# Designs tried in a protein design run: designed miniproteins, single chains, continued (3). Part 37

Each design is a single chain, and the fold is of that chain. pLDDT is the mean over its residues in the fold that is shown.

## One batch from the design tools (miniprotein)

Design m9338
Fold by ESMFold2-Fast:
Structure m9338 (fold): chain A 78 residues (1-78)
Amino acid sequence: VSEEDLKLETEVAVAEIRAAVVLTIARNQASKISDPEEKKALLEKARGEAAQTLRDVADRSPDPEVAERIRKLAEEIA
């Protein structure tokens, strides 16, 4: 395994972790909100932010297979 491969894998993992963190924080904050509209808006914003983070990483990925997989995750989240 080359350092280049390791860097790519790390970048993908960091993006996935960042997306997961955004969603986890939003879910935790949503659990403290009593207003269903505010809860929905927070979760919707978080999904959009997480999806955008994944799309940005996919666009910068030199590997088409990695990029395609990340884009599919972004579409599922959005």
Scores: mean pLDDT 77

Design m9339
Fold by ESMFold2-Fast:
Structure m9339 (fold): chain A 69 residues (1-69)
Amino acid sequence: PPSPEALELMRKGHEAFKQGDYEKAAEYYQKAVEIDPTSVGALEALADALEALGRHEEAAEYRARADAL
């Protein structure tokens, strides 16, 4: 099961993303990926936040990592 700490970071990231704070969302999702590096959900959420920031190359890297799992 996912780490409770990672799940709380994902919740905070989703809230920031809903508010349009993509920088803060990416920070929370990045921390979730650091805790659970094989979490497809966290990798995809981070990729979505990075894409919203125009960081398309980084987003593609995290999406590829999720697809490889």
Scores: mean pLDDT 85

Design m9340
Fold by ESMFold2-Fast:
Structure m9340 (fold): chain A 83 residues (1-83)
Amino acid sequence: MEKFKENLEALKKLAEETGSAEAYATIGAGLAYRGKYEEAAEYLEKAAALEPSAGIYEALALVYEALGKEEEAAEYRAKAEAL
């Protein structure tokens, strides 16, 4: 956990400095992998707002599904398929 937290802080700093959609998406994916779905959704939504992609929408769908938000999950799956 410690090394992940250290790497997460470094990624947050990079995302803040660069405004990179890829950095925000990486943070979101890492948080989701650790079961921090609410935080993961926040970072993935920020990534999607900067640069929408099928991968980011698919990640958001999985995160919302894990949170039990089936309506939001279905919406993001549809967005991913439309790209």
Scores: mean pLDDT 80

Design m9341
Fold by ESMFold2-Fast:
Structure m9341 (fold): chain A 57 residues (1-57)
Amino acid sequence: MKARALKDVPKVAPFMAGLKKGDVVEILKEYSNGFALVKNLKTGEEGYVGLSDLELL
């Protein structure tokens, strides 16, 4: 499932996804705690991001 970043998300830890507003990601897995494992389609990097920071496409 594809989603778009609603805002800039800084990479504050190595396991976190660093995103810029408007980046398109593939959601690999959603977690019940409000986080998702995503792949940034621009960079190929995988990491965790809050679901509230994403718009589902």
Scores: mean pLDDT 79

Design m9342
Fold by ESMFold2-Fast:
Structure m9342 (fold): chain A 73 residues (1-73)
Amino acid sequence: MSKEKEEEEKKLNELISETARRISAAATEEEARKIVEEATEKAAENPELAKKMKESGEGTIEQRRQVRAILAA
């Protein structure tokens, strides 16, 4: 069993959660996208992990846009 891989996956899940929080708290959309890109690049060595990071981040950015649109309306 690959305990090393299991630990890496746990750390990645934590990074995904932290990234989502940072995106939500970002002052600008540009900052939010930069956060997603940096996190995805960190995981780029594994395409599957990078994909999960990107999808989670993009979802949070879109949610942030929706909230801002509602507040602006």
Scores: mean pLDDT 72

Design m9343
Fold by ESMFold2-Fast:
Structure m9343 (fold): chain A 99 residues (1-99)
Amino acid sequence: MKIETEPLSLDELLERAKKYSKSKNPKVRKIAELTQKVVEAVKAGDKETARQYANELADLLEKEGLTDYAKSVRRAAEKGDYVNAARIGLAAANILEKK
């Protein structure tokens, strides 16, 4: 499955994640909450916390059957690209929100 991400800034990612955290879909809320935590850790310069939340995001995506998204988040985290990990998390939330 081809994963499309939006080239959102950290502030745009945070605002979109906050919006999805209010979703009626509990899976979307959980993904959005972890995506928000990744972005907040990146903004704080806390690479270790960003890595931890990115890995938790990948684990959640795998449990929800979004295996390709989970692999992409793990790969981004391994490269230290937590901004891209957050963008992938938001893309996964968007797919589930649209149903």
Scores: mean pLDDT 83

Design m9344
Fold by ESMFold2-Fast:
Structure m9344 (fold): chain A 104 residues (1-104)
Amino acid sequence: IPSLDELMKGLASLSDEEAEALVAMRRGVANTIEDPKVRELGLEIARLYGRLIEAAKAGDVEEVKALLEEISRLYEEMASLSEDPKERENLLALADRYRAQAAS
């Protein structure tokens, strides 16, 4: 797993256009989700991801950690709503990665 410092450097290196495109892509994917509850969680993750990039660009380590923990929690909530075991496993793996990164 990349360290918190490596993640922050990667996110901070994104241009404003690249950052906007990534958030728009995540929002677009969330909007294709048929389950309204899962869609709302996906849209919230997209919003938090935009904030995560801005916090990383500002060098705000504590805000980045807090946002990673929030994103992890939302992925766990999405996993709890998933009826597909493979999707649930993938979402929990994402949650674990974000939480581990916040703790590094």
Scores: mean pLDDT 84

Design m9345
Fold by ESMFold2-Fast:
Structure m9345 (fold): chain A 64 residues (1-64)
Amino acid sequence: SIEELKKKIEEIEKKMRELAEEATKKLKEAKTLEEMIKIFSEFVRRYGELLDERFKLEKEIRKL
């Protein structure tokens, strides 16, 4: 249903916010440029996966 798809999008958006907060905390604790690059690269990868999932769910809603 549309309601189920909307709830899944809301869940993804919550995960995106939590991921951004976690990455920010890790970056503040990083002591080397290499550690910062690793944290940022992992963040971009995970955040990109969530963006793709959200986009697919939004497309399904638009078809209805």
Scores: mean pLDDT 86

Design m9346
Fold by ESMFold2-Fast:
Structure m9346 (fold): chain A 92 residues (1-92)
Amino acid sequence: MKYTEEQIRQALADLRALLDELEAKVNYASKRKPTPEEKIEISRLSVAALLQAVALREMVWRNDVSPEIRAEVDELYRRALEVSKKADEVTK
């Protein structure tokens, strides 16, 4: 396979960090009116997170990975969809 488990674990860590940052910004913005600059930043992070989540899911589907890694990818994919939806509501 083209991707090692170590490379997949690194991609998982990167996506988790991005989602944590995005979720914190969305939660902060949801409690007040976000500025235009904050809306742009949240939108950019949301798109980046969703694209990374899709790419990571494809990497896992093309490689034999442990059940633990697969479960973590599914969790982060679900989080990316949920946070992206919240980001859209906050920036609209």
Scores: mean pLDDT 80

Design m9347
Fold by ESMFold2-Fast:
Structure m9347 (fold): chain A 50 residues (1-50)
Amino acid sequence: SAIAAAQAAVAAAHARYREALASGDRAAIKAAFAELVAAAQALLDLQRAA
């Protein structure tokens, strides 16, 4: 389902954000955080539409 796919995307983005934090690369951290926020917003939008 779209919601299940969005939940998986949030989990994947969160894992990438943790890796970026461990790397200490500020640009990577900013990019990964933006991806996490976008994935979370997409999930919220789907939950509101359901």
Scores: mean pLDDT 86

Design m9348
Fold by ESMFold2-Fast:
Structure m9348 (fold): chain A 60 residues (1-60)
Amino acid sequence: AREEALKAIKAGNRNEAMRLINELFKEQDIEGLKEVERLAKEVGDENTAIAAELMIRRLE
């Protein structure tokens, strides 16, 4: 899920990125969600970054 999510974000595939964020949340992969948030901020995908941040807060 983590590697696939990062690839989806780099490709600009927002629907796939959101699906994979939900998978990372189900897996409780906090580090994966943090990597997704950082990459989303770097590429300017604010909606994906916010989604990842919210999932991190729910697990922490």
Scores: mean pLDDT 81

Design m9349
Fold by ESMFold2-Fast:
Structure m9349 (fold): chain A 59 residues (1-59)
Amino acid sequence: SEKIRKEREYARKLMAEARAQGRTVLELLGNPERLAIAREIAEKLREIGDEFQRELEER
């Protein structure tokens, strides 16, 4: 769960910073290696989100 928290926090910070600067997240990252990493994080967050949703539905 610690990894999940860090990934979500990272995503939130990027979105907030992009909004504050009037830029897209892609523009803020600035290079192809960082874009690849961000894409992997986004995919992991999506998978984790689906798993978390299932847990909530069972409670």
Scores: mean pLDDT 65

Design m9350
Fold by ESMFold2-Fast:
Order: structure tokens, then sequence, then C-alpha cells
Structure m9350 (fold): chain A 55 residues (1-55)
């Protein structure tokens, strides 16, 4: 149950983040920087959700 809720919220957060970063993509050369930002921010969102569910 908690894992299913965590996975759902994480997926929603990652989809929102992906849409936000896609909106910043103006050329293929931007891709490496946007991928790095996605990975970093995705990890931060996951850590926040884990902390919330392990309290």
Amino acid sequence: SKQEELNKRLLEALNKLADELKAKLKSPEDTPELVEEFVKRAAEEYEKLLKEYEE
C-alpha cells in the first residue's frame, strides 16, 4: 500500500518534471544539461517522498 502510493506520487512528480524540462529544450545540444537536471531533481523528489513515508 505505502509502496504503491509512493510509486504513484513519484511517477506523477517525474512526469511533471519531464514536461517542465521538455519545455526548456530548444535544441538537441540542451539535452545533456536537461538530463543532468532531471536526474538530480528526480533523486531529490524520491528522497523527499521516502522521508515522508518512513516517518
Scores: mean pLDDT 78

Design m9351
Fold by ESMFold2-Fast:
Structure m9351 (fold): chain A 87 residues (1-87)
Amino acid sequence: MSEEEFEREVNAGLAIMLASVVKLIDEVDEETVRLIKKAAQLALESGDPEALRLVLEVARSYLEKTPPDHPLREELQRLIAELEAAL
């Protein structure tokens, strides 16, 4: 395994772990959106389709829980668009 291959596998694993943790959180708060953003970044850097799909599912679920007038809604929509473009 090369260092580049190792980094991709680690990033995919971390993205999956963070997405799994976020699934347990029902409240829409700034810290949870920050976790989703970090998971999305790691999934995008990994290029792993499973990590991308899982993070996208979690981001979409969170967007559905987010009120239309919430300031974090635009950031969640942007993350979803980036994840969809990578699939």
Scores: mean pLDDT 78

Design m9352
Fold by ESMFold2-Fast:
Structure m9352 (fold): chain A 68 residues (1-68)
Amino acid sequence: MANEEALKIIEEKEKEVEKLEEEKEKTEDEEKRKEIEEKIRKLVSEAVAEALRLIGDEIQEELERRRA
């Protein structure tokens, strides 16, 4: 099921984001902190794009059903 695959991707990316957030808290260097923040944003964007690709057809069908 595409939804289950999307969920797995999101969960894996969430774990990576949490790890990066902890790295950010440990870092005193402002520049490095900013780099970590940009990595987090990129990671979230990639996860959303991958999830949407996997469930794109299902989202399309659901949206059409709700509007009908």
Scores: mean pLDDT 73

Design m9353
Fold by ESMFold2-Fast:
Structure m9353 (fold): chain A 89 residues (1-89)
Amino acid sequence: SNKEKAEKLLAEGNEAAAAGDLEKAKAYYEEAIKVDPEYAEAWLNLGWVLAQQGKLEEAREYFEKARRLAEEQGDEELAAAAQHYLDQL
């Protein structure tokens, strides 16, 4: 399913991010969003990568998108995480 594909891409992105490969992590998170545009965690993680790269305005847009999707889906923990990152920009 598209959800399973997006979850696998997110996991591969998380592994790349843990290894310090931000460009590879970004590519995986972007592909996860293409497969499932409502995958709030993928928007959150892409925002984090952009913030690490100093792209703070783009990171803000992605954290806002992640918060909105998480709120719509009832994921209070993910919405709070997105708000926390927004408050640190």
Scores: mean pLDDT 90

Design m9354
Fold by ESMFold2-Fast:
Structure m9354 (fold): chain A 92 residues (1-92)
Amino acid sequence: GAAQEAAAQAARDGGEAAARGAESKDPSKGTGGGIAAIGGAVSAGIAGGDEEGLRRAMEGGSKAGLGAASLDGEKGRKGGEEAAEAGRAAAA
């Protein structure tokens, strides 16, 4: 439904924010991107409606946060996408 799609988009947007923060090499932008990625992952997991979906979404969010912290933009984006997919799969 629309809520699951919005939550999945939030997870992707968070991953992109983590990637942009990492690429900027600015600790404030990296931290902000990591927080956005975790928030998006939580939203995607909750929208999925089960513990497995939440767990997988949080794994993606953690990957995105680590990407931001390690200045790895690709890891940030990949984590956001994995969180979005986990939330969607759980909701199906």
Scores: mean pLDDT 72

Design m9355
Fold by ESMFold2-Fast:
Structure m9355 (fold): chain A 57 residues (1-57)
Amino acid sequence: SMEDEIGEKVRKLIEEKADEKELEKLITEYLNSRGVKDKEEIEEIKKAILEQLKELK
């Protein structure tokens, strides 16, 4: 799914010590480029990924 693909990419960036803000931008830009305009959907996906980031720190 779209969330799974984004999640894997974000996980790799986290392992490479990417900035949290950079990850948020990547997720938002990617979703927008895929045609996701629903703010609620974007916010949910972003929160899920950031939750994973916090768990990995």
Scores: mean pLDDT 69

Design m9356
Fold by ESMFold2-Fast:
Structure m9356 (fold): chain A 57 residues (1-57)
Amino acid sequence: MGAELASADTGLSKETILEMARAVAAGDEERLRELAEREGLSVETARGIGQGVLLLS
């Protein structure tokens, strides 16, 4: 449920935010890096977004 709020706050698509959350939940550091690079974010920012979604879901 946090993906909608994060999407509104960051301008990222809900789908991208959910992919970041899945990567964090799986411990998939490679996938998280790929998503961060694609969106022009740091890995730390992408991890924060993914963790935020998991906490709100």
Scores: mean pLDDT 73

Design m9358
Fold by ESMFold2-Fast:
Structure m9358 (fold): chain A 68 residues (1-68)
Amino acid sequence: MDLEDAVAQHLSAGDPQGALDAAKQLAQQDPERAVPLLRGLSTVLRSRGHDDLADEADKLAQQAASQA
């Protein structure tokens, strides 16, 4: 299973923590691919009221972008 697909599946299943965990794994394997995904995930999580998880996604995106 691709980690990008895993993020999408967790979001569709209503599992925001699982989506963040999958995105975090992608950031460790491929930071360049993870940056746009984490930014998109942060927006989705914030729109659903998961501000703490959205902030963590933003932090991970900034860290990955610094390595790209």
Scores: mean pLDDT 82

Design m9359
Fold by ESMFold2-Fast:
Structure m9359 (fold): chain A 94 residues (1-94)
Amino acid sequence: APEPEMTYDPATNTRSLRIPLVPGVTLEISLTDEGVYTLRLLRDGEEVASYVATSQEEMQQALLAMAEKTDGGASAALRAWAAAGGAPTEIEFE
């Protein structure tokens, strides 16, 4: 699987992590300077689902909700991350 890609926007102090799940399906997780997580599920560059989380528990629920919007390997990966207590790579804003 391709490596997760980190990007940082200094204008908004936002870190984003893009995780390729399967060809054409990507999970984007952004952490704002206010400690808010935004999760976006993209298919072929188009947003399929978007959720906001202010806690790890809300992030886990968002991952499960996204798993219901997709299938196969992408759905399995999202459920596995939720069961493990969060995303496969923790986003930390320093």
Scores: mean pLDDT 71

Design m9360
Fold by ESMFold2-Fast:
Structure m9360 (fold): chain A 73 residues (1-73)
Amino acid sequence: MKDAITDQLADRLRNGDFEGAAELVVEMRTVLGLSEAEVRAIRREAIERAGATPDQIAAFHDALAALDARRAA
């Protein structure tokens, strides 16, 4: 399961689908019940597998922050 989810996250990052990547991270927390430590490990591995650039990593982090802010509102 974790490998399949890591691959999905890596694919979304590689394709520039940062909103979809952020949504998948939220699903890991809310639907799959993964701990924050597990989510962080998956995020790190997905970034490595995607070969994400610093700009792509920044866009992903911005998308995550924006999604968390929208869900809190």
Scores: mean pLDDT 81

Design m9361
Fold by ESMFold2-Fast:
Structure m9361 (fold): chain A 86 residues (1-86)
Amino acid sequence: SEAEELVEKAFELVREAEKLVKEGKYKEAAELAKKGLDLAMKALKISETLEEITRAIGAALSAIGVQFQAGLVGEKQGEPLPKELG
């Protein structure tokens, strides 16, 4: 279904965001995770079965988790900063 396609794409974005976290690219990781969340929320809106709803919620929670990981680690490395300009 369309909901299942959106969930699969959301999980792909979450997996790519996880790779970016491992590479230290926290801003890009957070942005991809946010896109994954948007797709998961869209899937939830068009879901008509409990299975589709459950999968969409799972994708949304995974995306939120990666966003928090990227945000927390990125804040500690990039915001209260060590990057002296140069």
Scores: mean pLDDT 76

Design m9362
Fold by ESMFold2-Fast:
Structure m9362 (fold): chain A 70 residues (1-70)
Amino acid sequence: VKVGKKAIVTFSEVPDFALMERVAAKFNVKLTKIDDHTVKLEAPSEKDMENAIRTFDGAYNIKSIETIEE
């Protein structure tokens, strides 16, 4: 699945946002909280986005990903 440089990620469970912010910072990804289950991710590269999403999926089980193409 193509993840692009911007994505909206919805989790099955309420994630630990402090841990999410730490993971996002590690991959230089900007994380914006939309609601208790949903975040917007903005990455400088598709590789950084893929690494962040892979890490998040391992921790909190992703329900859906919406890629934003620009």
Scores: mean pLDDT 77

Design m9363
Fold by ESMFold2-Fast:
Structure m9363 (fold): chain A 59 residues (1-59)
Amino acid sequence: SNLEKLLETIKSRIEELKKKADEYMKQAQENYKKGDREKTNELVEKAMKLIEEAEKLKS
């Protein structure tokens, strides 16, 4: 069934988005330690957008 395949794809996409958001947040923390506030804000924004997309896929 195409439906089962689509659901598996959605689940994999959500997991990918969450993993990438976590990676951006780790990079943001490192840049924050270095005092690079502009880069920190950019990375946090990227992470938040990925989290929003993951939440959108759940609804």
Scores: mean pLDDT 86

Design m9364
Fold by ESMFold2-Fast:
Structure m9364 (fold): chain A 45 residues (1-45)
Amino acid sequence: MEEEEAKETLELLDKQIEAAKTMGNSGLVDRLELEKKRIEELLKK
């Protein structure tokens, strides 16, 4: 996995999670948090 791209994706996910929380879309927040966790697992090697 490419660490640099993964870090950029995590930053984008953080911004999207914040936006989803502002919208009150808990389902979207849950999906984005799950995707973020998957990327973090990949970064663990």
Scores: mean pLDDT 79

Design m9365
Fold by ESMFold2-Fast:
Structure m9365 (fold): chain A 58 residues (1-58)
Amino acid sequence: GKEEIKKLGEELVRLYEELGEDEKAAAVREGLPKVLESPDLEAVKKYLELKIEYLKSL
């Protein structure tokens, strides 16, 4: 649900901040409310999970 997407978004923000990608972290924070209004929350969840997995592999 929306709470899972919020947690994934917050994790993505933390990962970007740890990588020094502060502008990308800010973009995720600003975009998260709009993402939660998406008609396809499952697609959003999968996108965030894949992005997080990719960044953790760096």
Scores: mean pLDDT 80

Design m9366
Fold by ESMFold2-Fast:
Structure m9366 (fold): chain A 94 residues (1-94)
Amino acid sequence: SIEEEINKLYEERKKKLHEKIDQTAKEYGVPEEVKEQIKADADKRIEWVKENILERAKLFGLSKEEAIALLEQRLDVIEKSYILRIKNIGKKLK
């Protein structure tokens, strides 16, 4: 189903985002407490996106391919935004 494919992609991308957050925080010297708060905020944001895409698929009859493409596009933007945020926090701490 669309829900199964979206949930699978969501879990894979969430794990990858957390790994990138961990790596970037380490490289830029961001404290563990701040890193974990950023992960929590990111989780909330990507969960909203997932729910929104599932709702749109139901309302507008999106195909699996369309729903997956929309999720990937939204998650790419969010990933870049959160990685940039961590880098900016690290720069301010220096």
Scores: mean pLDDT 87

Design m9367
Fold by ESMFold2-Fast:
Structure m9367 (fold): chain A 68 residues (1-68)
Amino acid sequence: MEEARKLLEEGERLGVRGVILRDKALLEKAIEKYQKALELAKKAGDEETVRRAERAIKSAREVLESLE
């Protein structure tokens, strides 16, 4: 549970930096952290962290696709 949330928070920090710097590599790393958080949260039954990770992945992918 706590490990999944930590990965989500690490991903959010990378995602924010990726958006600000328009850095595709940081956004891709953020998505990787979110995917790991999602897997762990599903195994732990942490529905809140599952929803948060799924939303974060969707948002990060949308930003990544919008970058030139």
Scores: mean pLDDT 82

Design m9368
Fold by ESMFold2-Fast:
Structure m9368 (fold): chain A 69 residues (1-69)
Amino acid sequence: AEDHLARGARAYVAGNYEEAVKHFEEAIKLDPENATAYSLLAKAYEQLGDKDKAEEWRKKAHELGLRNL
């Protein structure tokens, strides 16, 4: 789970957003309670222009452990 999260983050920084999505989805599949993976997946979808998916994954990140404020 952690290595997929790191690989996804590297892909994201490199601008490979589709690759980042795949790694973050793998991280979520291995650890479905990982709020960070959902947050990063939302950011990757924002970069791909999929605003609806970005919002959906952002909501899941909040539900799992991040409160707004």
Scores: mean pLDDT 79

Design m9369
Fold by ESMFold2-Fast:
Structure m9369 (fold): chain A 88 residues (1-88)
Amino acid sequence: AQEYLKKGEELMAQGKYEEAIAEFEKALALDPNNAKLQADVYTLLGSIYLKKDWRNPENREKALEYYRKALELDPNHAIARQNLQLIS
């Protein structure tokens, strides 16, 4: 799982959002019982949709969905909580 998380973050930094999403989905699939890892991945997925186009309501809705999923797994996830408050 960690290797896909790293690849996803590298792709995200390059603006390759669709490729980053695919790597993050692989990370989620490999370690479904690691709540902390899954919360981090969902937070990154939410951030990708805002980076793609934060003015697009569909991207904001997708980001909100992912941040909520992250907070279900880790209610104290600071980044997910902060970003949820900023866009909701």
Scores: mean pLDDT 82

Design m9370
Fold by ESMFold2-Fast:
Formats: structure tokens, C-alpha cells, sequence
Structure m9370 (fold): chain A 63 residues (1-63)
């Protein structure tokens, strides 16, 4: 469950970066999240990643 912990940490960092207006940091963090998805063999984790990415994209669009 190390991947879940890393995902939650990346998600928190991405939200902080969105709040700060740091678009480059948001992009870098999203790239790390997509790399986690690509390397994962857990379908539940992949689903969770997609849901969190959708949330981040919605927040970024509203910012």
C-alpha cells in the first residue's frame, strides 16, 4: 500500500500547487501520478488515480 500513500501525498502537493498558482509544479505532479498509474497492476488503484485526476482537473479549471 506504498503506492496509495504516495498517491495521497502527490494529490495533496498538487492541490497546494493549484492553490499557489504554480502551474509547472501541478504539471510535474500530474506526470508522477500518471507514471504511478502506468506502473500499477492494481485495477482499484488505477480507478482511484483516475478519480483523483478528475478532481484535480476540475479544481484547476475553477482556479
Amino acid sequence: MEEEKKLDELFEKARAAIAAGDQQQVRDILNEIFELKAKSTDPELKQKIMEKVRELEAELARA
Scores: mean pLDDT 79

Design m9372
Fold by ESMFold2-Fast:
Structure m9372 (fold): chain A 62 residues (1-62)
Amino acid sequence: MKYEEAAKLERELWQRILSGEATEEEVDEAIDKIAELTGIPKSVRDRLRAEARAALEGRKKL
């Protein structure tokens, strides 16, 4: 597993979400790639995706 690569992707994803540049498709793609690199279970992947999408739609999705 490539933890350093996954960590970089996570940081870049959050930076893009915070700037408002990220799309839902980019969020899904990045989360799936991070999950593949780290081997996290589906439950953790689903949670990360939900958090990222909520942040994208208004930080907390309000």
Scores: mean pLDDT 73

Design m9373
Fold by ESMFold2-Fast:
Structure m9373 (fold): chain A 69 residues (1-69)
Amino acid sequence: RPAPSLSDETVAAIREVAEAILAGDVEKAVELVREAMKAGHGEIPIDAGITVATHLGNEEAVKALKELR
């Protein structure tokens, strides 16, 4: 199955969300995901953010991002 192609804008949005989670700023990560969804990036930023938050053990970020689905 071919991997989905991501736009440079979608990749940048994912990077910003990951950076906010790494900084421990859950509110900023949620805001960035909402803005990316409004910009037409779909649910990809949510799934990427949940993956990063899970890897870092940030349960608060995981819960907050799951509410955006």
Scores: mean pLDDT 75

Design m9374
Fold by ESMFold2-Fast:
Structure m9374 (fold): chain A 102 residues (1-102)
Amino acid sequence: MEPPIGRAEGPIDSPNVREALGRAADRLRQLQAEGKDIESFRVLVKPENGYTVARAEFKTKDGKVERWEERFEGEDAPGYFAYGRSPEETEKLMEELKKELA
């Protein structure tokens, strides 16, 4: 059953936000390459204490949560983004985001 995870969006023209989303996409691919069945994911990118902070949670099919965090110097994000999808849509969404941000 697909979780009711919506897309919340903000400006993607921030360099740190674009880099954070790209790194989250790469982490998703790495987890999938390691044989982890990702059921859903959530990525948050927000300004925090002089940094742009990206946090991701990848929920596996067996109920485990893989966490990832990265910090970028400078608060250039005007707000935050939250994304989450089923595994199939997760891969498609992260690919599309990475393509859009390139």
Scores: mean pLDDT 65

Design m9375
Fold by ESMFold2-Fast:
Structure m9375 (fold): chain A 55 residues (1-55)
Amino acid sequence: SDPIELLARIAYAEGTAAGGEEVGRAAREAVQKNRDKPLEEAGRAAGEAMRKAGG
């Protein structure tokens, strides 16, 4: 029911699809670290975490 929880699940799925479990976990953790920010900011943090972990 929490939008941040849903975004974290989506980020994990997208990250895992892009670069495996390590990237998925990094994306999810970035969302959780930014849970008190707007969803757009949390999503952007997930994208940056995926790039760092996958590249």
Scores: mean pLDDT 84

